# Designed miniproteins, single chains, continued (4), part 83

Each design is a single chain, and the fold is of that chain. pLDDT is the mean over its residues in the fold that is shown.

## One batch from the design tools (miniprotein)

Design m14875
Fold by ESMFold2-Fast:
Structure m14875 (fold): chain A 113 residues (1-113)
Amino acid sequence: MEKKGIIEELVKQAYELGYLGAVTETLQLSRGDEDGAAAVRAATDAELKELKDKAAEVDPENAEENVELVEKAFQDGYEKGLQDVKENGAEKTHQRLNKKLAEDGVKKYEELM
């Protein structure tokens, strides 16, 4: 993969991570599972750190800019997840996310056939 393509992929992954983290954390909080919500946040923060570290390593000359792009994408995804939860409720938003992930998986399989 070219450096630019890798950064674009990391930015996309960060957005998806932010969205998933926000929806899942809020679902756990809505169920009164504060420990589960804390575990989701810790896992999300750890994966975000790995994406940021990789962005810095792939293109060291533009490391600061690329790390900021990854952080912004994560935050944009997180805010969108919170907005969708606020508008539709945590359980419905989580159900929609699971359906979308299943549909995206099937589509990827069809592209390989």
Scores: mean pLDDT 76

Design m14876
Fold by ESMFold2-Fast:
Formats: structure tokens, C-alpha cells, sequence
Structure m14876 (fold): chain A 71 residues (1-71)
């Protein structure tokens, strides 16, 4: 569940940034993915308590980018 919330946070944040900075989108996507892995993007969606960060290790690069592009 925490993993899904973190991915949702990353997806939402990346979508907003990509719309505003299309020419910098690719660089920012990588930065946002790392941010989600560290949990820095959780607050943007209202997630205040991490349940388990270990589930984040299962998130692959392809999976993260796929979710970012879905928004």
C-alpha cells in the first residue's frame, strides 16, 4: 500500500512538472523517481506516515517511468 501511494505521488508530481517544463522532463523524471524512492514526494499527496519502505526496492526503473507516463 505504501508503495502504491509513493508511486501515485511520483506520478502526480512528474505529470505537473512535465507539463510545465517539457524540455526538462526527462531529467526531472529521473530526479522525481529518486525522490519517491527516498520518500520525499509523499507529502504532496497527503501521505504522512510511511508503512514500509522495503517494498520500494521492488519498484523497477521501467515500472516507475511507465506510471509517470500514464499521467
Amino acid sequence: EQLKQNIRNLSYHAGKVMEENKDKGERHLRSLREGAERGTLKNVYGVKSPLKTKSLEKLSDDEAERILKSI
Scores: mean pLDDT 55

Design m14877
Fold by ESMFold2-Fast:
Structure m14877 (fold): chain A 97 residues (1-97)
Amino acid sequence: EKLKEVEKIIEEAVEEQLPEAEEAAAAGGGIDAVLELTLRVAEKALKKLKEKGFEVDEEAKEKALEEIKANSSIPTPLAEKVREKLAEIYGIYEAAK
């Protein structure tokens, strides 16, 4: 199933960055450190997904972006990039169903 391959790629990207995320949290880097790590994980996952030829469901991506903005409206360029990348991953996840 394509969905299982998408899940595996996302899981591997998260696992690769987990030690850095734990270290940043322990060091008290705050929200910006969490956002930077989330961005790196999302970019790695997206690169792998696009290399495999997975396409984005643009409608699902836009709906995900609206939901993310409703729950996390931090108005920094970093937070905005994180939201966009997470929404794009969700769009690929939906397209893989």
Scores: mean pLDDT 74

Design m14878
Fold by ESMFold2-Fast:
Structure m14878 (fold): chain A 93 residues (1-93)
Amino acid sequence: MSSLRQSSIRVSGDMRRQSDYLQTVHGQTDLADDLRRGSDIVRRFNDNGHPTTALRVGSQLFQRASQQLQQRGDYSTAQQLQQQSQQYDQISS
């Protein structure tokens, strides 16, 4: 449980960093806002003792952002977020 909580705290931090990156480097304000909101949701599940749920939510939000970026033609960033999603999914399994 403690290691899962640490992993889900990292997910929240990763979502904040990716939000900043998407807004600052790519101007993707809507996706940045989604990930920032997602970071808060992940932290809330963590604080309520649901780190596995937090990891799954984080994975789903990165997957959604990846799909949106792919539709917008940003394949490199989409692939990066998809890899992060897969990592979180494996940790939560």
Scores: mean pLDDT 81

Design m14879
Fold by ESMFold2-Fast:
Structure m14879 (fold): chain A 87 residues (1-87)
Amino acid sequence: SMHDKIDELERRALARIVEAIRAKDDAAVVATARELMRGLYALGMSPEEIRAIAEGLARWIESLTGDPALAARVLAAVEEEIRRLEA
C-alpha cells in the first residue's frame, strides 16, 4: 500500500540519518533528508505534507544532536528541494 511505502521510506531514511549523525557527517544528514522528500513527493505527497514531515524531522535531529544549525540546514535544503520539484 501507499502507507507501507511511505513508512518504509521514512524508516530507512531515519536509520541512515542516525548513522550519519554518529559519523558526524552533516552533509549526509542533509542529503538523506533531501532524498526522503523526493521519495515522498514521487509517492504523491503534497508540498504541505512534506513541509510538516520536514519540520518533525528537523526537531528530531536537533533533539539527537543538540545542533539547531544542522536542523536549520535540513529545513533550508528541503524547502529548496520542494521549490525544484514544483518548478
Scores: mean pLDDT 88

Design m14880
Fold by ESMFold2-Fast:
Structure m14880 (fold): chain A 71 residues (1-71)
Amino acid sequence: GAVSLDEAEIKKLREQGKRDIAEGRKLLAQGDATGDLKLIQEGIGRILRGIGLEFEAELGERRREELEAAE
């Protein structure tokens, strides 16, 4: 079934997403500075993964709010 995330799980996803975005940006900047296309690609990939986790957390929060409103 569709998973409803609790507030702690949503927070954990946001924290992981932020870490992945930060690490990805660091790799992207390093690759750009050195001309390393592989680091650039890895950086972009990590940023996209982090964005996906933040989106999952946002959807989980919105679903939680909708369930509370459906009383």
Scores: mean pLDDT 79

Design m14881
Fold by ESMFold2-Fast:
Structure m14881 (fold): chain A 67 residues (1-67)
Amino acid sequence: LYKKALENVLKKYGDGLTPEERKALEIMLKDPNATPEQIAKELGISLEEAQRIKDRIDFLVSLELAK
């Protein structure tokens, strides 16, 4: 279920995502347990920025899962 929501976010909002947000989404698709720390290390960004990206993805996922 969550993986399908992530795939739908990529399909519907992919053009509106930054390259970093898109790469983070792909990491989360490969590993649903990926932490903000892991994302930050893989993308070479700050922990704060990785958390912001996860918050945005979670928001978009909530829209796909909103009933």
Scores: mean pLDDT 78

Design m14882
Fold by ESMFold2-Fast:
Structure m14882 (fold): chain A 61 residues (1-61)
Amino acid sequence: HMSREEKRFRYLAELARAVNAGDYDRAIAIAEKMIEESTDPAEQERLRALVEGLRARRAAA
């Protein structure tokens, strides 16, 4: 089984792989899922900022 920390690290690893592959749609989907599963407002705000950055990178690609 996976702890909350292990799930978070796995999401971050998958997010990094998606970004490195230029798959910004997948990266955005992963970040949005992390927002949905987060209970920390500060973390949700940081993840929302990340999603905005990913959308900007997708537009520039």
Scores: mean pLDDT 80

Design m14883
Fold by ESMFold2-Fast:
Structure m14883 (fold): chain A 64 residues (1-64)
Amino acid sequence: SVEALVAEAVRTAEAEYGDRVGQILTRALKTLEGNVAGQASLIRSFGLTYDNPALLALADQLAA
């Protein structure tokens, strides 16, 4: 589900970059709730910024 992929992106960011980074991503994703393309683009941008293949894969799944 969309919610499961979004939650996984938050868990990945929190685990690798800490609670503050996880909170920032969580808040930004909540402002895009109902906009799946926007959530996918945000997760992709985060994955590119941190060079994180798991976040890039989650963004691809959301955009599919």
Scores: mean pLDDT 85

Design m14884
Fold by ESMFold2-Fast:
Structure m14884 (fold): chain A 75 residues (1-75)
Amino acid sequence: SVEELLKQSSELLSKLVNEPSLELLKQLLELELQIYELDPKKFQKFYPATLKLLKNTFKNPEELQLIEQFESKLS
């Protein structure tokens, strides 16, 4: 369910801010894509805050490229 995905996303985001890693970023973005596909309204409600945090956390070109690739899948 989208509620379970939102919970997993929240838990991964918490881990990611404590232990930034490329692997956790990939997992989070995969969950965010699933949330977007299942419930675009809930995605749009929560994702802007998540995106702001990710862009403030990750400055490495590889990490920024993953975020850009994810953004391109949204439209």
Scores: mean pLDDT 81

Design m14885
Fold by ESMFold2-Fast:
Structure m14885 (fold): chain A 94 residues (1-94)
Amino acid sequence: MEEEIKKYEETRKAAQAALDRARAHGLALGVDPETIDALVKEGYERGRELAKRGEDEVVFDEPPPTSDREAAMQALRLAAAVLGYADEKIERLK
């Protein structure tokens, strides 16, 4: 149990760093801050739901990005979902 919590805490830290990078990249590409916040919220809640359903990994069935902007938006959703997934797992193990 303690080692599982530690693994998810490490996952959370990595996801937060990925989210921070994706956010900075999205802003640099001209994605509106409100759009970034909406994508982060959507991703985070989806990650939490995946963890509650007992899914083993965070996966989105999305087509490959065709632009830097689309790639940044997909990266934001994915990083936020991994963060939400880790947070839900940690809460359930406490």
Scores: mean pLDDT 80

Design m14886
Fold by ESMFold2-Fast:
Structure m14886 (fold): chain A 98 residues (1-98)
Amino acid sequence: SLEDLEKARKLAEEIADKVVERFADQLTPEQREKLREALRDIAYSVLLSYLNGNEIDEKLVRRLVRTAAREAGVPDELADQIADAFVSEIKKAIEELK
């Protein structure tokens, strides 16, 4: 529904903000903005896929987040931590969409 789409958009923004804020001290301002935009788009796509009846592919989601982090110039070790935090936030958001 339109209401579910608006809720998914808001949750996607909240997920991106929470993940970026958790690692803010380890990121430049430019990396924070680029990563926030990428994570919001990934989160929205994942939540829409879930609303359409698909299961969450955690491995694919981690890969997308790691790629976005590397494109933002984030080191691999930190990119892995960001991907794990992101998947955790997605799982919490899915519980709210039930």
Scores: mean pLDDT 88

Design m14887
Fold by ESMFold2-Fast:
Structure m14887 (fold): chain A 77 residues (1-77)
Amino acid sequence: SSEYSKLIAELVGEILRLVGDIVDPSEKDEEKIERLKKAANKLVEILKSTPKTTDPAEQAKLMKEAKERKKKVLEEA
């Protein structure tokens, strides 16, 4: 669905943003870099746990769980 595709695009976009911050040569805070790496890894795990399914109810549940997990990860980053 378009809503599923949007969620996956948003997850990928957030992962790429975090990777950009991690490799930024102006960033010298090693504790911040480590926190960002952990956040990026957690977002990848959310992406892996959010497959496209044929059941609309299952798809809605997985997407809701992914959105809640994403929010928590980004708040902790």
Scores: mean pLDDT 86

Design m14888
Fold by ESMFold2-Fast:
Structure m14888 (fold): chain A 63 residues (1-63)
Amino acid sequence: SDEQARIRAEALEEKAKQADTLSIQEQQDWLREAMLNSARYSSTSDRFQRSADILTDQVNKKE
């Protein structure tokens, strides 16, 4: 449902904001979740893609 997509997007946005506190493995796990949800929920895919972009940037900064 659209409501479930929004809840998942909000959870991923929270994880993206906390990325500096996450391990690289946790960042990669959440990145995979963001990409999966972007593919699953087309109407909300832009929000998931923004979270994926933030998580990707954080992984790159830590390496």
Scores: mean pLDDT 79

Design m14889
Fold by ESMFold2-Fast:
Structure m14889 (fold): chain A 75 residues (1-75)
Amino acid sequence: SSFHKQVDILFKKINETLSKIKDEKLKQQLTNQVNETVAELYATDPNSIEASILMFRLLALQTEAEIQVKIDDKL
């Protein structure tokens, strides 16, 4: 479905960002949260309110990862 393709594209992009995080502990914590959210998205009805909440969580995790990369680049 187009929804699953969007999740896959976002997941790939987030993993590329996560690979740039220098702190291995923070990288692992964010990676675990991303993997859990993606797994829940695959198990959730795309038309449900839960799918929307999980998608917002995934976008928030992407933003957090991008912020962490910027912090790491300034240190």
Scores: mean pLDDT 87

Design m14890
Fold by ESMFold2-Fast:
Structure m14890 (fold): chain A 82 residues (1-82)
Amino acid sequence: LKEVERLAKSTDPTAQALLEAVYLVLEGKSDEEIIRHLMEKYGLTEEEARAVVEDARRLVNSLTPEEQEKAKKILEEALKKR
């Protein structure tokens, strides 16, 4: 959960891409949809986008169900302000 809060506060483009990927994973989006989104929004290559999705999946899988719900709300608010 602390890593999610850190991502929400980061201005680093790589952290911003990871933040959106984590949110989309929590929303139940497919890896293919997330990869396409990251390529379009951040100009990532398919390999870079795939690596970000892998990192996002690993982060989400490290969270409990309660932490996943909290993370989703934190990320939704962070993305809404951008």
Scores: mean pLDDT 78

Design m14891
Fold by ESMFold2-Fast:
Structure m14891 (fold): chain A 60 residues (1-60)
Amino acid sequence: LLDKLLEFHNLNPFLAFRLYGKLQQLRKEGIRDASEISKKTGVSRSLASLILKDFEEKGL
């Protein structure tokens, strides 16, 4: 999971920058549902779920 996320970040740095900022904010609000995050950020549920898991694994 982390390897694919890092590779995706390297290919799309602007997208990664915006997505991480928004997902971190939503997670601070207690939102951990990938579907709800997808609706609020416009990103796919799969990508939202991957980034959320990355944050949880890193303790963010």
Scores: mean pLDDT 65

Design m14892
Fold by ESMFold2-Fast:
Structure m14892 (fold): chain A 92 residues (1-92)
Amino acid sequence: SKEEIEQKLFEKMGEIQKLAQQIVDMYKQKAPVSELERLNAELQKKVDEAISLLQQLYGDSPEGQSIIASWQQQRDDFQAWVDQKIAELREE
């Protein structure tokens, strides 16, 4: 149902926020690159799942598609940031 999809989206948003913060904190602590890559893969999976839920709820409206495009851009920007930070850690 719509309510079940909205609840799943809300839960995914919370998980995404926690994982993103954990990745940032681990980078600051110079954690192993393998751990950052593992968490980033988990984050990307959850973001893709959230985008899929957004598409199910709002994908048929221009406004919904604009929100989805914004989420995709934020995902791509964060992934580029993580890739750059991993490259920096590998130079150390």
Scores: mean pLDDT 87

Design m14893
Fold by ESMFold2-Fast:
Structure m14893 (fold): chain A 99 residues (1-99)
Amino acid sequence: KVEEILQRAKDPDKPLSLDELEELIRSGDVKAVAELIVNMARDALEKLGLTPEQAARYVRAVFLGLARDLGVPDEKIEAIREEARKLMAEQGLPPELVE
């Protein structure tokens, strides 16, 4: 399920639905959500030509706002951000993407 959602996120003809994003966030799977954030941030940089600061705002607007609206506790949101930062560092991406 999670891998299927991540695979669909890479396909511009099959974008993630809001329901799929909500389900993934509600699952509380920190690593899965962090991986999706990293993929979205990479696409914002590489496909949309956004700066790291613009990509960070895009990810925050789409993801962290929705997570809070769904009642995900702040501690969980912070854990997701930390895991995403770690994944970005491992892939050589700018840390500003998740700030």
Scores: mean pLDDT 67

Design m14894
Fold by ESMFold2-Fast:
Structure m14894 (fold): chain A 75 residues (1-75)
Amino acid sequence: SMNQQKAIDIVESFVWSKQLDDYITMLRIIGDLKKVINSGITDKEELRKKLREILGDKVSDKELDELVDKVLEAL
């Protein structure tokens, strides 16, 4: 859906803008984030947990919470 595409664009932009890792690792992270968005998860706590599992310690709790809110607003 267009809403899922907007959420995908948000996570891709987030990963690239923050330069979270090397190029190949960032491509893998984006791929995993896309799978989470396409899985149809709409629960905030479940989405937060899945995104944390993928992003690990590369992002702060504040950055993660801001990303979760933007993704849910797009969906």
Scores: mean pLDDT 85

Design m14895
Fold by ESMFold2-Fast:
Structure m14895 (fold): chain A 94 residues (1-94)
Amino acid sequence: SVIEEAIRRLEELLEEARRRGDELAATAIESAIRALREALELEDTEERILLLEIALGMVRIALGVAKIIGDEESAELLDRAIEVLEEVIEALKE
């Protein structure tokens, strides 16, 4: 499923964040993975989309923090996580 593929992609980004000791990116990505796993348990597509939009908002806040503190490596990981979430949300709308 599109959600299960997104979980795998985010888990790869999480491993990269952990390898770098990047607590900001790791925390945001872990939260996004949790939201995707919760979305798998939901029966309503609109509720899935809403949950993932909330998760996307949280990752965007983390990206804003990374940019303010000048952490380009965290920003790169968070941008990639945002792309994964945006792709899943778009796929669910189809």
Scores: mean pLDDT 88

Design m14896
Fold by ESMFold2-Fast:
Structure m14896 (fold): chain A 73 residues (1-73)
Amino acid sequence: KVIPEPTNVLEEVAYWSRFLTDPDPAVRLEAVRRLGELAAESDPVVLRVALQPALTDPDPEVRAAARETLAKL
């Protein structure tokens, strides 16, 4: 169930999703962690879609963090 909410949380999701393509794996890992923290305040369907790029990340730690976050949704 995807319901558009006031943009504060959706803007945060979009903001951190952009960092998932950062050349620095530490920045991408931070983005996944921040998206995971938003799971308590956001729709899990929105976060599942936002985390898709991290599942195919070249860094195995980033991929593991994304899978862990999705498993908790």
Scores: mean pLDDT 75

Design m14897
Fold by ESMFold2-Fast:
Structure m14897 (fold): chain A 72 residues (1-72)
Amino acid sequence: SEEAREAALAANENNSMAGVGADGTALLVGPGSKPDQRQVVDLTTGRVEEVSKEEAAELAAARADRARLVSS
């Protein structure tokens, strides 16, 4: 299932993705121009980018991982 794949990607947050740019930013994820695309809005800068649904899941996982390393 697609939801199972997305859940698996989110669960792989221990696979730290260097350079994903999730640290220090507040991100919103919404539908993109295509079914396999997601629109990511950087609330800090106001920029918007389109990425694949798998990349959006990886960004969310990386953000959670980095927050855990910083938070007590």
Scores: mean pLDDT 56

Design m14898
Fold by ESMFold2-Fast:
Structure m14898 (fold): chain A 72 residues (1-72)
Amino acid sequence: SEALAKAAQRIANALLKSMDLDTAEETTRKVVEAMQAGKYDEALKIGVDAARKAGNEQASKEVEDAIRELKA
């Protein structure tokens, strides 16, 4: 799905600004899997928590916005 692919790219790009490539890719995969399962609250916890732990509040907001836009 185009919408899911776009959301995944936004999440990956946001996480890459605050963490290494391997961690960003694995975290993005977990978020995408949660979104594919319709578990949007779980996706938010995984993605937003990862960005916050990395100390990047702007990345955290971008991840949240991408997930919420896909759910709408």
Scores: mean pLDDT 83

Design m14899
Fold by ESMFold2-Fast:
Structure m14899 (fold): chain A 110 residues (1-110)
Amino acid sequence: MEEEFEKEIEKLKELGADETAENVRRVHQVAGPEVGLLVAKAAILIVENKHLDEAYQLGVEAVRLAAERGDVEAISAIIETFANAAKLGDTPEAREVAGRIGDEAVRLLA
């Protein structure tokens, strides 16, 4: 998991998504390696503006795992990460996916 996570971080940096990579590392630190890896994979897809349905599913899974723990700090970090990734993807579709993940997070905390 750690080796796979570092490889995903390298991909984000290769895409010029250094701020997103730092946010993903924060998610990994707060929420743990499983959530961190899910967020890294989803963020790459959002930055590339590709396979956004898969990015949504990965992002929602990450939020659900954090919500099961009652980890509001982790959920906030996840939402911030996807908002930053969507800014780099720079399409309405990327922003919509990040927004929908945020909406699901709010629903799970209610």
Scores: mean pLDDT 87

Design m14900
Fold by ESMFold2-Fast:
Structure m14900 (fold): chain A 56 residues (1-56)
Amino acid sequence: SMEELQQFLEELNAQAEDWAKRIADARRKGDTVELSRLQAELKAKQDELEKLKAEG
């Protein structure tokens, strides 16, 4: 529903700054495992967003 999509986007926005810091820290430390995990999480969220948009 549109409400679920809006809540999802608000949650992503709230986490955006924390996510950026985690990525920056992982890159700085050369933590490839953490970077891969963060990239997988971002892709999963993107796929979920596309599904929510398709249902609207």
Scores: mean pLDDT 76

Design m14901
Fold by ESMFold2-Fast:
Structure m14901 (fold): chain A 55 residues (1-55)
Amino acid sequence: SRAERLAQARALTREVAERVREIDALSLTKPDSEVQQKRKELADEVYARWLALDA
């Protein structure tokens, strides 16, 4: 249902916000290249998960 997909979208949005904060915290101790790779991996994963919610 649309309500279930909206609930999943909201849950994903909250998860992404938390994971972004975790990666941002890593920028204080990890090389920029590792942080950039993690950001790209998260972006690719989130994009795929958003597409799956529309299917």
Scores: mean pLDDT 84

Design m14902
Fold by ESMFold2-Fast:
Structure m14902 (fold): chain A 80 residues (1-80)
Amino acid sequence: SIAEEINELIDKIKSLSKEEAEKLVEEWKEKLKKKYPELDDFIDEIADELKRIAEVKEKDPERGDEEADLLKKIVEDALS
């Protein structure tokens, strides 16, 4: 499901640098939009939020991880 693909991306971002996370987010965004074109706007919003979380994590890893886990819950709740 799209929720599983987004949550996999979130977990990967938790272990990556900001630059690596931004690159991965762009690659996954294009892949997800191709697979789920009806969710184009939603995918853009999630991509923007993931990049923001990656930036937060560079300065505060604990806060970044907490925000990533919260986003996972929001994605699961929104797409269930």
Scores: mean pLDDT 81

Design m14903
Fold by ESMFold2-Fast:
Structure m14903 (fold): chain A 112 residues (1-112)
Amino acid sequence: MDLKTVLDALIEHLAKLLGVSPEDIRKLLEERSNFALLVLPEDAEKIDGKKTYGGANLTEEEYKKYRYFIGGSEDYVNPLGSVIGAAALVALRKGVSEEEVIEKLRNFKFKP
């Protein structure tokens, strides 16, 4: 299966899981701004290559507001992680709690 097909399927699955629009996830993936790594609370100190769930471009205010997004390099996130981070940020911006987003991602099982 090609990467584009896998990414499109992941966007649709995460949109349903988090109750957001797949189009909003795709729009966010086109943004170029400050990049942040999405980590689980228990793995925050292990960001270098082992427990990063995703990443997204955050505003300075969002960096201060969200507990599980920390500053980091796009080099630590693969394309699947970029989709996961974007989906999480879209959900947070639409008013889903950070605790709900993290819990749903912990229990997320993706099959392409």
Scores: mean pLDDT 67

Design m14904
Fold by ESMFold2-Fast:
Structure m14904 (fold): chain A 76 residues (1-76)
Amino acid sequence: MEAAKRKAQEIALKTAAELMAGVPELDDEAEQLALAEEILAAAAKAAAEATGMKVTASLVPAPGGGYEAVVEAEAA
């Protein structure tokens, strides 16, 4: 289980980074955050399909300001 969870998290983060690289910048911060959340959702879906795990990805406020991506994986 642990190896599958780790692989799902790695796939989700890699996919999110690849999707973000192809996305244009938006002028509105709220729109930028909404787009980032949509990208994380797509990355989580791809990781779930690749590994058979249930994968959730979300943005959470970072203690130092800004947002960080959190990826969780569990047995389907």
Scores: mean pLDDT 75

Design m14905
Fold by ESMFold2-Fast:
Structure m14905 (fold): chain A 77 residues (1-77)
Amino acid sequence: EEVEKIAEELKERIKKHFPEYADIPLENIKRGVLLAGVKDIEKTHPLILALAFANALYFAGKTTDLSFVELANKLWK
């Protein structure tokens, strides 16, 4: 259940900063979160959140031209 909440929070950040990826299924985000080892968004390094998002994109069959640093900067304010 904690992973579900983390995935939902990450999905809201994705919708806000990357509306082109708003349609990524929650299950793909949840899988990305699990593989990146994110247990708490507020305590997770921004680059690890970027890794979780990159994993979610991969599972959704999507790509991005943004670097991990650019993804991190947009996901975490």
Scores: mean pLDDT 78

Design m14906
Fold by ESMFold2-Fast:
Order: structure tokens, then C-alpha cells, then sequence
Structure m14906 (fold): chain A 93 residues (1-93)
């Protein structure tokens, strides 16, 4: 639905802004929320694919901004996001 799309896009915009501000924990939380909303959504497969690719792009950008200490804390969770995206793209879309 349009409401589901808007909610996912809002989380992605917040994630992108958090990355730009160096708030990497907030960025991760927004990416996780976007993925959860997307997985629960009834959006068409073409829209889901585009949104999954956007989440993947932002997750990869987030990895590049992490400090050494943040890599130890956040990299596993980011890795889970990337694995989940790959699984959905390969099996469902």
C-alpha cells in the first residue's frame, strides 16, 4: 500500500541522514526497521526488490563509516541485514 511504501521510505531517509551525521547506531536501527516493514509489507515484487537494493546500498555505505570499535559492535548486525536481503532476493523475488 501507499502507506507501507511511505513508512519504509521514511525509515530509509532517516538511515541515510544518520549515516551523514555519523550516528551509526541510529542508522543501523533505521535500516533494521525498514527491512522489518518491507518483509511484513504486501508491496509488489518490483517495489520490494528496489527497496531491498536501497537497504543493501545504505548498509554497505554504513560499513564504510564505522570506526574500529563500532565494527566490533555493529558489523554482525549489518551482516545479518545483508544476508537477509540476499535470501529474500534469491528465494522470494
Amino acid sequence: SAAQLAAIQAELEKAEQAIKEGDNEAALAHLEKALDLLDASDLPDDQKRALLERIRELAMELIKTLSKEERELLLRAIGLILRTIGEILDLEL
Scores: mean pLDDT 86

Design m14907
Fold by ESMFold2-Fast:
Structure m14907 (fold): chain A 69 residues (1-69)
Amino acid sequence: MEERILELAKRAALGAIDYEKDEVGEETANQARKDIEKSKTVDEIIAVAEKYGLTLAVSAVRAAVNHAR
């Protein structure tokens, strides 16, 4: 189930970035997407979102992981 939770977390983060891209800018959003896609754990995805100030992405990942458990 670890792989499923990771995919749900990535999907949640990438979806949230689509809503935040106009606030953070296209360059920051694209870099965050690349870093999230390369992430191997949920904690790495959260760390990337926090690094780029993507508060909606952080919340979305935490919600997706909690509901998947």
Scores: mean pLDDT 79

Design m14908
Fold by ESMFold2-Fast:
Structure m14908 (fold): chain A 64 residues (1-64)
Amino acid sequence: SMLDKLGQLLQYAAELVQKRAKEENLSREEKIKLMLEVTKFIQEKVDKGESVEKIKEEVEKKLK
């Protein structure tokens, strides 16, 4: 389902955001802002019908 797909992608993004936050010593506010940006990006891509694999690749590229 779309909700299961979205949940899976958001969990994946949260893990990548946590890794980046640790590496760059991001503040709580910076981490929240980054997570909101990535969440919006994922939602737009899911709404356009992009595959899970393609969205994961784009999220990794965006967060690296």
Scores: mean pLDDT 85

Design m14909
Fold by ESMFold2-Fast:
Structure m14909 (fold): chain A 76 residues (1-76)
Amino acid sequence: SMEELKEKILELLKETGSWLSPGQIMKRLKLPKSKRKEVSEALRELEEEGKIVSYTDEKGVVYYTTKEIEEEARAP
């Protein structure tokens, strides 16, 4: 289910403590390429819910982490 996928993504981001791209999330969760659209939708919903944040690098790659980790990672 979408809710189960969202839970797995959130858990992964909390455990890694780092910024992960959608491709890295899929690889770590051992998801097939056919799940790419579902992963993108889950990330969108989690960001809309304020549970994760995104960052786009100079190459246009989007990375995600939890709001808690983002606040910790920001240099004072």
Scores: mean pLDDT 82

Design m14910
Fold by ESMFold2-Fast:
Structure m14910 (fold): chain A 76 residues (1-76)
Amino acid sequence: SVYSEQGIRYGKQGDTLSAIRLGIQARKNGDLEGAFKAFKYVGDVNDSKRAYRLAGKVAEELGDYDTARKLYDISS
C-alpha cells in the first residue's frame, strides 16, 4: 500500500516520527495491513519500541493475537 511504501522509505531514512505518523494515518483510514507493515518495519530498522507497540495494536485489530503478544514483549 502507499502507506507501507512511504513508511518503509521514512524508516530507511531514520525518520521514525514521519514513518509512525504515516502508519497512524493508514490505521485511521482502515488500511490495517499497511499500518502494520509500516510500524513493524520502523520497529525493526530504527529499534523503535513505540513502533513495535503500535504494530502490536494493529495486529490485534487484524486478529493476529500471537504476533501482537510477541511485539508487546519486544516493546516492554
Scores: mean pLDDT 81

